# Designs tried in a protein design run: designed miniproteins, single chains. Part 54

Each design is a single chain, and the fold is of that chain. pLDDT is the mean over its residues in the fold that is shown.

## One batch from the design tools (miniprotein)

Design m1988
Fold by ESMFold2-Fast:
Structure m1988 (fold): chain A 87 residues (1-87)
Amino acid sequence: SDQQAQQLLRQSIDYARQGNYDQAIQYSQQSLTVSTNPQIRADSLAILGASYYSQGNYQQANQYYSQAVRLGVPVSDDVQQVVDDVI
């Protein structure tokens, strides 16, 4: 459900803010799997991009950022802050 996806996304954001990008990736992937909501999907893809970038996996980071941009939905302020802190 989108409520479950939102909770998974919040955990992902918290892990990214702590610098725990392995957990941020896992929770964002789970959020993406259970959500059809475009905002949650855009936010989850952006956290995946930022997390892979922080790990030096620039190919995966670029792939997820590209997917987020193609969705055409601006990322939330909380997610944009995580992206800005990494890039």
Scores: mean pLDDT 87

Design m1989
Fold by ESMFold2-Fast:
Structure m1989 (fold): chain A 78 residues (1-78)
Amino acid sequence: NAEKLIKEAEEVKSEATDLARKAREQGLNHAADLAETAISYAEKAIEFAKNGDLQKAENYLKLARDYVAAARALIEGA
C-alpha cells in the first residue's frame, strides 16, 4: 500500500541522510555520493507512492535500499 511504501521510503531517506553526513565527515567521498543517490531515490519513491504509482515507488525504494547498502559497506570497510 502507498502508506507503507511512504513510511519505508522515509526511513530509508533518514538512514541515507545519516550515512551521507558520516561519510562526508570521514572524507569518504564515494560513500557520500552513494548515500546522496539513495536519498534521491527514496524521495522519488515517496513522490510516486503519493501519486498512486506503487510499482515505480517500489522500484525506486529498492534502488534506494541497494545504494544505502553500498554506502554502508564502504563506510564500515574504511
Scores: mean pLDDT 90

Design m1990
Fold by ESMFold2-Fast:
Structure m1990 (fold): chain A 60 residues (1-60)
Amino acid sequence: MSTKELIEFVKHSDSPLAKEAGALFDEGYEAFKRGDFEKAKELFAKARELATEAYKEEQE
């Protein structure tokens, strides 16, 4: 699943994990805009993990 698909999913989900993932994606974009690519990569990776967990929980 692409990062764009995961972002779209968390924007339409009200689960706690999806909401946290969405916040981390937003923080990652802010870091990227500041030129902090290491921090952006870390935040995007964590956001993707949480978004994937939220997606799996909704399929259970």
Scores: mean pLDDT 78

Design m1991
Fold by ESMFold2-Fast:
Structure m1991 (fold): chain A 60 residues (1-60)
Amino acid sequence: APLLARALRDVGPTTPAVLGLREGDLVEILREYPDGLVVARNLATGHVGLAGLDFLEVLP
């Protein structure tokens, strides 16, 4: 099953590498790094980028 998370707050894409988020967006975590960064796909927008785990609620 895909590893899903919910965005806890709005995040603007400050660089092309940063994933834009709106509070409540569902994201699929594609890769996790040991520093708490993830590569994720925002399922609402289809965009892929970097997000911080601190801004995500991982779903069971």
Scores: mean pLDDT 80

Design m1992
Fold by ESMFold2-Fast:
Structure m1992 (fold): chain A 80 residues (1-80)
Amino acid sequence: SESIRLSNIVIELQELMTKKEYDKLLEKLKELIASNDPGLIRVAYVMAEALLSLGVEEAKPLLQEAKDLMEKLGVSPNSA
């Protein structure tokens, strides 16, 4: 199931966040953005926003790239 796959990805990213493995997390977000999958790009957007709120400035360009791609694909960052 695509839903199960997405949930597993979110769990893995949350685990990296909890462990403060920010470099590895940023690398994973770059992979999600490069996928051209609207669901994965949205996950990357949400995680990049959370990282930036924690002071991880390296998340800022990823947040902008994800936002620009979501606008291009017609996907709202505020949609569940």
Scores: mean pLDDT 80

Design m1993
Fold by ESMFold2-Fast:
Structure m1993 (fold): chain A 86 residues (1-86)
Amino acid sequence: MKVVLTLRNLTPEQLAHYLALAEEYRKRGYEVTIEQEGDRLVITLGNVPITEAIGEVLRAIGLELDGHEVEIKIEGDTLTITITFG
């Protein structure tokens, strides 16, 4: 499946973390596209197994429990997770 992570209001530490996560996925053989604009980051992951997509959902739930704004949407074979850090 396709996973799209839309990340907003990133601190420098959060930006570094998500860029490292994208690099990890790239090293594991997934198709990775990164689009950065200031403190905003969009990471698109192609050919992700459902188990890895569940891992991203669990990570997003953890961020929502920490008080960040999280939206999760599934449309066909695409999982979109939008996180606004606060």
Scores: mean pLDDT 85

Design m1994
Fold by ESMFold2-Fast:
Structure m1994 (fold): chain A 86 residues (1-86)
Amino acid sequence: MTVKLIINNATDADIEEVRSAVESGEASGGKGTLTVEGSTATGTVENAGPGGMISMVGAATQAALQGGTMKEEKKGDEITLTATRK
């Protein structure tokens, strides 16, 4: 399955967490991409294993921890997690 993580108002630490999650997915034979545009970090992992999924959810949760928001959207075998840091 494909997991996409979007973090709005991303800090440098958030970007590093997304990078780590993408690299974890790639190490398991998945295909990862990371894009940073302004304060938005977007990571995508195709063929994400359980470890890659857990890492992406962890990064989203940490970004939303300080009164931010998190939204989950599922379409078929694709999951998009959108976290916004306050």
Scores: mean pLDDT 77

Design m1995
Fold by ESMFold2-Fast:
Formats: structure tokens, sequence, C-alpha cells
Structure m1995 (fold): chain A 94 residues (1-94)
């Protein structure tokens, strides 16, 4: 896996993780068993990709720790904004 491919996979994973976190915080989970399975699978993928922040976010969701969920969502959003900007700058600087 190239560094660029790994970055894209982590970005995609993080976007899905934020979506799951937002669904939990908004109380929009209709099937708790299916949701839990999705969170557990995403945690495994985050561990495989070496993304500890997403792993911690998934653990916070499984533990129903709203304070930690909000903290990790903010951290991921901050990191993603920086990486998105860096990617755009690299594509322009060809």
Amino acid sequence: MTPEERKLQIESLRLLAIKLAELFLEGKIEDEEAFRKQVEELKKEAEKLGDPTTVELMEAILNKDEEKIREYVEKIKKEMDKEILEKIEKEIAE
C-alpha cells in the first residue's frame, strides 16, 4: 500500500466513523445490534490501518461515552481538514 492509498483509506474510514458517531449522538439508531456490529467492524479496520484515534472513537461509541465521542470527533475533523488541504496543495503543485 502506498502512503497515498493508506491516507485515502484512513480518510474514508474516518468519514464513516464520524457519521456513526453523529447517528449515535443524535439518537437516530433504529437497530442497535446492526449499529454495534458496524462500529466493531470499523474499529477492526482502524486497528488494521493503524489509526488509533478512530479506534478510540469506536471504543467511546461502544462504551456510550458521549463526552469522549465528541472529543474524538473534533480531533478527527481537525486532522482531516489539515490533510484535505495538504492533498489539494500537492495536486496543484504538480
Scores: mean pLDDT 77

Design m1996
Fold by ESMFold2-Fast:
Structure m1996 (fold): chain A 64 residues (1-64)
Amino acid sequence: MPEVDLEKLEEFLKHLVEMGILTEEEAKEILELIKQGKVEEAAKKLAELLGISEEDALTIIKKL
């Protein structure tokens, strides 16, 4: 059972959109994947968009 704080994640993604790092569509895709329990797929998407490793992206998602 993935312990992901959806409220903190939504705020984090919104901040990245505000800074021009992500588009609104990309942020919504990541949030929807996590709502579906596809945390690893969300981490891969975030990693590609931020230019970081999947492991680092997964750590960010879990530590929010």
Scores: mean pLDDT 79

Design m1997
Fold by ESMFold2-Fast:
Structure m1997 (fold): chain A 71 residues (1-71)
Amino acid sequence: AAPSPAGEVRVEELPDGSLRITARLPADLVTVDPSTGARRVHTPEGDVVELEVIIHPDGTRSSVALPDVVV
């Protein structure tokens, strides 16, 4: 089988029908530039990155990176 990316995914259904998806990924896959808010691939020191995405009932999405990804 193809190697799956290392990480943990949590899915939670909200009362309004939205889905909240939280993923923990190796820090070498993604990071957020704190000055611009842009997400980019980076290879920092072995930490993990937590990302949160909310899928609304109409299919629109919003995403948030957690502050602990700043290095």
Scores: mean pLDDT 56

Design m1998
Fold by ESMFold2-Fast:
Structure m1998 (fold): chain A 74 residues (1-74)
Amino acid sequence: MREEALEEADRMFENAKIAVEALKGLDLSGRDVARIIGLGMAGTPEQVRAEAEKSDGPLGEALRRMAEALEAKT
């Protein structure tokens, strides 16, 4: 039970690192940064891809980078 929750937390933390890497060099607001990190931690690769397709500009670029990285990890 607790071990399972810790493994999920570790997976979320690894995905958060991918999200941080995806936003580097992009002109993003603090709100957009928080959204990207939140989606990376809690979202599935499919959910991130869907959000990337609905988003334009720097936010869309960051979400696409994150979706590609998460898909490559799977």
Scores: mean pLDDT 76

Design m1999
Fold by ESMFold2-Fast:
Structure m1999 (fold): chain A 81 residues (1-81)
Amino acid sequence: MEELRKKGDEHVRKGLEALRKGDYREAAEHFEKAGEYYEKAGDLGRAAESYMAAADLYERAGDLEKAKRAREKADELGKKA
């Protein structure tokens, strides 16, 4: 459980580093993975936040289909948190 959260935190850090470099797609992929790890850890609040960040970043990268899916996932998890 704690290991899953730690992997989520690692992907948040990598996503923030990619965002600082302007690599929106890479940042989105890291936040999406963070969301997956937090969801597996049962941390639905952090999972929803991470998926929402991924959605915004995918939208900025022009990947509208991935943005839509991440946003839908964030909304669904946010209702359960």
Scores: mean pLDDT 86

Design m2000
Fold by ESMFold2-Fast:
Structure m2000 (fold): chain A 64 residues (1-64)
Amino acid sequence: EKEKLKEEGLKKIEEGDKLLEKAKKEKDATEYTALALRGIGLKLEGYLLLKKAGVDADMDEVLK
């Protein structure tokens, strides 16, 4: 149902945010890039789930 899609989307955005926080602490540029791309990917997937649930999510706010 829409409620489950919204909850799943928010959870993926949170996981992406945590991954981006870990990326900021990486001294190695390659590891930073890998973690940042994974984090952004999770946030994008979460955004798409929110859109599928009928939530008007702002891409700019999600991907910050």
Scores: mean pLDDT 77

Design m2001
Fold by ESMFold2-Fast:
Structure m2001 (fold): chain A 70 residues (1-70)
Amino acid sequence: SEADKYFDEGVKYFDQGDYDKALEKYKKAIELDPNYWPAWGNMGDVYLAKGDTEKAKEYYKKALELEKKK
């Protein structure tokens, strides 16, 4: 649940274009729950928005590995 809170904060910052704050919050969610695949995916979105396509790909791959359902 604390991971969910940080994830929600990250989403808010991302929607505001504050990519640095979004990244900080998503990292905290992952620190609390390393299997929280939505945070891994959203970190990919942050890196993509920042022009780091290589890192975006790595984070998306990690999210897919953790997202067992599909």
Scores: mean pLDDT 86

Design m2002
Fold by ESMFold2-Fast:
Order: structure tokens, then C-alpha cells, then sequence
Structure m2002 (fold): chain A 64 residues (1-64)
């Protein structure tokens, strides 16, 4: 679903050299536009094997 697609995007950004926090911020901003919950996005990032830094980035973007 959309959360899993955003987790894939975040992972691709990290693999391309973007920081995990910045990748999380980008995914979180997109999730906010799509109306996804913080719980869905954070769970998807965690399932994709991303670090706590990506989770923090996503949470910060969703809180804006």
C-alpha cells in the first residue's frame, strides 16, 4: 500500500546516499499529503529495515 511504497522510496534514497533522517523527512512529508497516519508510516519504515533516525525524520515531518 502507500505506506510500503514510501518506505521503499526512503530506502532507495538512503541507498543513493541521502541521510536516513532526511529520507524519513521526505517520506513523512509525502505521507502527510496522502493523509497517512504516523503509525502506518513508522511501522512501514521499521518493516523496511530503516533506522530510528528515519522514524524521527518521518515523525517530525508529520508533526508539521
Amino acid sequence: GPAEELARLAKELVDAGVSEEEAGLIAGRRAKELGLSAAEVIAALRAAGLSAAAEVGAALALAE
Scores: mean pLDDT 85

Design m2003
Fold by ESMFold2-Fast:
Structure m2003 (fold): chain A 71 residues (1-71)
Amino acid sequence: DEEKRKEYLEKAEQARKLAEYLKDTDPKSAEILEEIAELYEELANTEDEEKRKELEKKIEELKLKLVKERE
């Protein structure tokens, strides 16, 4: 699904841009955002539906960790 692939790549790019912005002021959040970006890039290149679900769960876990680090 090329449309989903494009969506994942856009999310990865957004995460990397935010990480770059935060790296000097909040390096822990920047690091988590870089991991999220890497997982979205892997998700974009994954053709296996079960692997996609696993990667999506890992991204969700990192997003929760990001919220906790910033609270």
Scores: mean pLDDT 81

Design m2004
Fold by ESMFold2-Fast:
Structure m2004 (fold): chain A 61 residues (1-61)
Amino acid sequence: SYIDEQIENLKKRIEELKSRLAELEKQPDTPEVQAEIDRLRAEIKGLEKAIEYLKKKKENS
């Protein structure tokens, strides 16, 4: 279904962001690096909430 395709695309984006986060965590702990880590964590959290919303929307159909 279209909702299942959206969920899978969001999961792929989360994995890409997690890979980028892991690479940043290897870098020197500068304010710039920490700001980018915080931004990525916030984006991942937002995408995880979007997946939960889509799952609940599918269950109520």
Scores: mean pLDDT 85

Design m2005
Fold by ESMFold2-Fast:
Structure m2005 (fold): chain A 79 residues (1-79)
Amino acid sequence: ADEVTRIVREMEEKMKELGAPEEAIRAGVRAVLHAAQGNDEAMERALKKLEEIASKSLSPEKAKKVVEIAREGAERARR
């Protein structure tokens, strides 16, 4: 619980700094929570949704960074 809470907080802060919209941040949080529950399929679906939202709202470079941040958070939460 403590580690997952820390991962979510760090991820949200980094995504906000890149200008990610609230919908993208929510998708990232869902990816981390699904990873923490061991649901890799739901995690990948949430990351795909994040990529779609970020690609519409941010530059390609920032969209890629937002997805990388969320994937790193999800991988850490899974362990």
Scores: mean pLDDT 85

Design m2006
Fold by ESMFold2-Fast:
Structure m2006 (fold): chain A 70 residues (1-70)
Amino acid sequence: LLEEARRALEEGDYERALELLEEAARKDPSQNEEVLRLADELGKRAAALGDLETARRAAEFSQRLREELE
């Protein structure tokens, strides 16, 4: 899942990458710190390319994960 999410990020498929990160967090919470890091990067890249809907969803997901980690 994380490798697939990284691949989707590299390909610019941010919607797919976000879905894979959400699944990774659900299946293995021990990876949440790495998932959070990738979600933050996804949001930055999506926003830079004008994909504001995906950037917003990524930010929302990141905020939720930060609350779980704390």
Scores: mean pLDDT 79

Design m2007
Fold by ESMFold2-Fast:
Structure m2007 (fold): chain A 75 residues (1-75)
Amino acid sequence: SMKEIDDAGEGLRIASRAVKRVEEELEKRELSLEEARRLAEEVARELAEENNASEEALRMAVGLAVALVEIRLRS
């Protein structure tokens, strides 16, 4: 239970940072939905590796970052 909560918290923090980086890139240039999705995944993976995140936190971070970026661009 506590391990699951720790992984979720770390995944959320990484996803939030990844989304912010994608948003900052969108201010500089236009990205297609597919390009923004790929950037979100790449940044989330990079941040997870830098923070020695667990496999579970990495999966959550990637999934959440991609989903949040898609929602923002489709809205």
Scores: mean pLDDT 84

Design m2008
Fold by ESMFold2-Fast:
Structure m2008 (fold): chain A 85 residues (1-85)
Amino acid sequence: SLAAQFEALAASLPEGSFERYIALGLAYLAAGDLEKALEYFEKALEVAKDDPEKKAEALGGLALVYEKMGDKEKAEELVKKALEL
């Protein structure tokens, strides 16, 4: 499954890394665990600091989660923030 692929990827990446948090966010998103997906994309955003590419990737992940939650307005807001970086 897509979730299993992202879980395997996350397990191969360093603990606390941006890349591992993104992989975990995507794994939980694919599994339908939207609360866990938000948690990991928020951790990715925190670790991104002032890196615009990493911030855009984390914001994009958050936007996908809010879209699946049915919060289209919040998803659009996050996409706009990512595009302005």
Scores: mean pLDDT 88

Design m2009
Fold by ESMFold2-Fast:
Structure m2009 (fold): chain A 63 residues (1-63)
Amino acid sequence: MKGDIARATKSQPVNTPSVLALEEGELVEILKEYPDGDVLVRSLATGREGLVGADDLEVVGRA
């Protein structure tokens, strides 16, 4: 859900400007969910925003 904290389940290299590169175990805040399984997130470590696949995230925290 929007506002939830999620953890990246694997490292994600960036291949487009809209995709956020993540390390495995990196924490992100969910900003928006899209019907096609993409999620707009903000990295808690860097403050950068970008798209990641919902299947690559595990929700671990507070909304």
Scores: mean pLDDT 71

Design m2010
Fold by ESMFold2-Fast:
Structure m2010 (fold): chain A 58 residues (1-58)
Amino acid sequence: DESIALANEIATELFKQGYSPVAVAAAANAAMEGADAGLTREQVRELSIKKAKEAEKA
């Protein structure tokens, strides 16, 4: 499933950048939902980063 692969790639990258496990999980969930909804890879990446930043501040 391409959406799972994309979510895993984004999650791994954010984890390497020092995001918390909660933020990484939020990004992965957002990536899967965005890809399933038909968003482009670029839109999925932007959404995932936004959700990671929101989760990290909570």
Scores: mean pLDDT 80

Design m2011
Fold by ESMFold2-Fast:
Structure m2011 (fold): chain A 61 residues (1-61)
Amino acid sequence: SEAESYLEKARQALDAGNYEEAVTYARKALEIAVQNGDLELAREAGRILKEAMDKIAAANA
């Protein structure tokens, strides 16, 4: 699915340390998953989004 594709891109960006890119892809995955009622994918996308945002916050502290 499109949401799964964005989730995979978010994971790859997070693993590469590209946290802003990970936030962008995770947000897209989350929005699509929520619209489709895919609660499991939405939960995972939300988790990656939070992790990427926490990394950005830590880098600016």
Scores: mean pLDDT 87

Design m2012
Fold by ESMFold2-Fast:
Structure m2012 (fold): chain A 72 residues (1-72)
Amino acid sequence: SMAELKERAAGIARSIALQYAKELGGEIEDIRVEVEGDRVTAIIVLKDGKAIKVTLDGTEYTVEVMPAEEAL
């Protein structure tokens, strides 16, 4: 179903964001995943005030590192 495909996409986006959080060596403060139509966004907030934002559309994704206040 489309719902199952969106849940899988959310899991993929979260996994990518977690990998980047580990590479930055930051402690995780919060994890957010949003599904809006065909777009999935995973945001990991780090305790140092940074956020990792992964936007997934189909099989393509963008990763951005930014201040948490700009990601939320």
Scores: mean pLDDT 79

Design m2013
Fold by ESMFold2-Fast:
Formats: structure tokens, sequence, C-alpha cells
Structure m2013 (fold): chain A 98 residues (1-98)
């Protein structure tokens, strides 16, 4: 399915963004590492066809990204992390439709 492949690719892009943030934002590095672990598990679940597990991991990543945004003292970093959280939630909703 084109939707499944697109969802997988978008999850990998979020994973890359979380890894980048973990290396470059020391204040919230631990939260971003935990979010990256959940995004990696979501990608594996999507590949396995377990869309329910993928959605749960994407939602957990969204929660961690929102917490990272709230704890960030840089407004630009906070806004970027909040946007990643919103995208993770959107992908979770898409996974539940599959």
Amino acid sequence: SKRREELYQQTLLLLASAHHGAKHVPEVSELLREAAEHLAEAAAALEAGDFKAAAEHLRRAAELLREAAARSTDPEVSADLARLAERAEELAEEAEEL
C-alpha cells in the first residue's frame, strides 16, 4: 500500500529528527532518545504489519516530544519539537486507519 509505505518513510524522518535533537539539545536529550526508541519500535511494527502497536509507539513518541518541547528554554527548539509531536500524533491516527 502506498499509504503504508508513506507512513513508514514519515516515521523514519521523525526518527532521524529525534536522533538529531538528542545529539544537539542537551537539555532534553534523554527525552529525545526515549522518543527515538519509540519511533524505531513504531517503524518495526509498521514493517511487521502491526498497525495497533505502531500507533501506540507513535503516540508515546508524541507525548515525549511534547514534554521535550515544554522543557526546552529555546523558543525555536520548543516550536520545532512541538511540530514533531503533532506530526507523530497524525501518523498514529493514520496507522489506526490501516
Scores: mean pLDDT 90

Design m2014
Fold by ESMFold2-Fast:
Structure m2014 (fold): chain A 65 residues (1-65)
Amino acid sequence: GSEAAREIGVLFAVGLAYGEAGDGVLTPEQREAIAERLRTEYGIEPDPERLRQIESIAAGVAAVV
């Protein structure tokens, strides 16, 4: 997989979390679940900085939607 594939996997996981959250607000449990899913299902090891970026992107998407 390329860098794009990893980023797509991350965005897909964020999209799933937002589908559950409704208003685009991620709960602490959902943040941890996303991290575990990224590692186990997508093969991505998210570090704290990447999780912070994901949260920012998700908030930005919610603001537009």
Scores: mean pLDDT 60

Design m2015
Fold by ESMFold2-Fast:
Structure m2015 (fold): chain A 78 residues (1-78)
Amino acid sequence: SAGWRLITEPIEEAKKLLEKAKKEKNKELAEEALKKAKEALELLDTIGSKTLPPEVQEKLRKEIEELIEEAEKLLKEL
């Protein structure tokens, strides 16, 4: 559904930005990845909580939280 894509697209964008940030040692890209991951979390809590099954919400939340943690760790190292 369109609602599912609104949440998964920022997650995929965050993953791509984070990989690029690691490769290029670029703080700006790591900050953009963190921002996208946080946007996905907000969409999960608003749209996702109303439209997605609990097991899907939990899986996506875990994925987003892992991205946030990784981006924050990278920012501390850059």
Scores: mean pLDDT 84

Design m2016
Fold by ESMFold2-Fast:
Structure m2016 (fold): chain A 65 residues (1-65)
Amino acid sequence: MSQEFREELAAKILELAKEDPELKPLAEKIAEALLAGDYELLEKILASSKAARELFEKALDEVFS
């Protein structure tokens, strides 16, 4: 995944969680992992939380729309 794509995806994840105080900490962790290129941490976050997976999938869908 390119750096530009990771930055765009991180921004979208943060935007989607902006109005949800429960999702905001998850969005920040996912964004940090993406910006660092830490795919192992990203996989661990997504494996540990259904909310994180749903947020990530929605961000991917919107970025590719």
Scores: mean pLDDT 81

Design m2017
Fold by ESMFold2-Fast:
Structure m2017 (fold): chain A 73 residues (1-73)
Amino acid sequence: MKLTPLEAGILQALYLKGPMSASELAKLLNQSQSTVSRTLRRLEEKGLVEHDEKTGRYSITEKGKELLLEYIG
């Protein structure tokens, strides 16, 4: 599976810093919140992140970690 630079950046941020909201990721990655939210939805559809409805935060899945390590290794 081919990751875009933004998809890889989101997965890396979640891997290193733990669960983050779309707004926190947008600020960290210097991207618009709408772009990050759209990208997070795509990553969730692929099973690479999961959304916590209670906190509004996203977490990286084991599948997301495996794909990230392949991409940056």
Scores: mean pLDDT 83

Design m2018
Fold by ESMFold2-Fast:
Structure m2018 (fold): chain A 85 residues (1-85)
Amino acid sequence: SKEQLDLEVELALVVMEAAILKNIFERRKKEGKPLSDEEIAEIQRLLARAQEVLDRLKKAGAPESSIRVAEEVIAELQKLLDEAK
C-alpha cells in the first residue's frame, strides 16, 4: 500500500539522517571537539521522529525487520546523546 511505502520511506530517511549525525559525532570526537547545542538538538529531534515512526510501524503491522531497524536507530541515537554529555 501507499501508506506502507510512505512509512518505509520515512524509516529510510531517519536511518540516513542518523548515519549522518553519527559520522559528524565520530569526526568531532576524533578532533577532541564536543557537539554543538544545535547538533545535540538535531539528534533529539531525530530521536523523537524515530520513535514516532516506530509507533506507526507497529500500529500498521509492519514487517519485524522494519520494526527492528527502527529500534536499532533509536538505540544508536540514544547512545549518541549519552556520549555527548
Scores: mean pLDDT 86

Design m2019
Fold by ESMFold2-Fast:
Structure m2019 (fold): chain A 55 residues (1-55)
Amino acid sequence: EPSLEERIALYRDQIAALERMAALAKSQGNTELAKIYEDKIAELRKRLAELEAQA
């Protein structure tokens, strides 16, 4: 299913972008913002695992 594999790729790209943003926030001492990004990453990883289970 092409749409499923495309969704998996999009989630992986979003997770990578958020990881870079979280790292930047930490480097600036903004631990609160970093936690917000980390929480979003955890949610996306859970959804990614559900999609990968269907692939």
Scores: mean pLDDT 83

Design m2020
Fold by ESMFold2-Fast:
Structure m2020 (fold): chain A 62 residues (1-62)
Amino acid sequence: MIDWEEVELALARMLAATLVRANPDKSPEEIAKEVRDILEKNGFSPEAIEEAVKLAEELAKK
């Protein structure tokens, strides 16, 4: 059985990657802020939010 926490982490990471790809002209800081705001508004766990924010920052850098 798939753990819902693993699914949540996967969804958070997918959102981060999607926002980076959709906003190539935005800074890593702006993308990370958008990712955090969206995930917090949608009730994601602090762990999922922090993982997604880190991923967004790294992907937006290079």
Scores: mean pLDDT 79

Design m2021
Fold by ESMFold2-Fast:
Structure m2021 (fold): chain A 75 residues (1-75)
Amino acid sequence: NARKKAMELLKKGGVYLLKGEYDKAIEFYREAIKLDPNFATAYRGLAEALEKQGKTDEAEKWRKKANEIAGVPEG
């Protein structure tokens, strides 16, 4: 199932994020989003990895997308 594969990719992204391999983390999070475009947690992971790279504006865009999917109001 696409969701189960997206969850496995999310876990891999998290592992690379913890290792400081942000480019690899971003690749796994983007692949998870491709498999499940409504997976809010994957967008949050992507935003965190981008923020760690200093790409704050791009991170904000994906955080906003995650909030839209989760139905959370923006502050």
Scores: mean pLDDT 83

Design m2022
Fold by ESMFold2-Fast:
Structure m2022 (fold): chain A 81 residues (1-81)
Amino acid sequence: SEKKKLYQKGVALESAGGILLSAGDVDLAVELLEESVKLFEESGELEASHYRTLAKIYKKAGDEEKAKEYLEKAKELEEKE
């Protein structure tokens, strides 16, 4: 299904983002993880953990405001169920 393909693409980009983060390419890792989160949202499989991962990477990128924003989004998603 289309949603399953979007989810699988999201997982692949999340994996690639993690690899790039480990290699020190924080800016590119942010781009891939943002696209991953968008794909998880479009597939209906978005979880609070996806926002928390993006918050952690923004913190590593030095973007404290974006890190706080995504941490709050994760909390809101956990409360919404």
Scores: mean pLDDT 84

Design m2023
Fold by ESMFold2-Fast:
Structure m2023 (fold): chain A 84 residues (1-84)
Amino acid sequence: MWKEYFEKAIKAAEEGDLEKAYEYFMKAMRAAIKAGAPRSEILRMVAEYLEAVAKAYEKQGDEEKAAELREAAERARREAERAA
């Protein structure tokens, strides 16, 4: 199920493995789109993923990259609300 890939993506991001996080995130996105998940759900997943990656960059000392990713996550959340 696409939710299992998404959970693995978030866990990898929390562990600082951003390459593995991205691979699982892409698998989750492809599976969710194929399953006909609503646009609001897809955008919520994007927002949650970007927030997890932002936290990983912040832990590595990259505050600027973390801020950019959080801004992107906020935009995805707003689009999710509009799509619901």
Scores: mean pLDDT 85

Design m2024
Fold by ESMFold2-Fast:
Structure m2024 (fold): chain A 69 residues (1-69)
Amino acid sequence: SEAEVLDEVARLMEEAQRAFKEGNYDEAIELYKKAIELVEKGLSDPELRRALIETFEEMIKKVEEAKKK
């Protein structure tokens, strides 16, 4: 169900935020990428799908910028 997808996406987001905080940049990026895949495959609402994907892509960009410093 979409509710199960959203629960898993929330879990991945929390894990990604923790990994980022701990300096595990590659792990954080992979977790956000998994969240994007789940959203693309599991959500039917195009507005919600777009908003979540854009949010996670922005988070990946922030992690990549932190990794380069």
Scores: mean pLDDT 86

Design m2025
Fold by ESMFold2-Fast:
Order: C-alpha cells, then sequence, then structure tokens
Structure m2025 (fold): chain A 73 residues (1-73)
C-alpha cells in the first residue's frame, strides 16, 4: 500500500528527529557534568536525564511501530 509506505516514511523522519534531539540532550548532559555540583546544577541534570529517558522510550516505540508496519508490506 502506497499509503502504508508514506506512513512508514513519515515515522522514519520522526525517528530521525528524535535521534537528533537525543544527541542534543546527551551533549547538554555532558556540558552540565563539567559544572560545579551545586543543587541547581544537579537538578538540571535530573531534568535532562528525565528528558533523555522519555526520548529513548519514544525512539524504541517508533522503531517497534516501523518494524510492525513494514511486516504488513
Amino acid sequence: SSALQARIQQYRADLAALERDLAALREERRRLETLPPTPENLREIAIVDTAIAITEAGIAFLRELIARLEAEL
């Protein structure tokens, strides 16, 4: 189905966007690690760690979804 192929391509684009977001979050996490371990900086690290976990879960979800949709081709 051409409609199914278009949906798979859109999810692959969404996946690439999340992978770029994850790379940016990991870079921000590394930057924060270079700062003094103040309560404020540790709280910011915790926020970024939460964002990384959510983004990784989203990537895993999209990879599973793409695999299932490709099985329908």
Scores: mean pLDDT 92

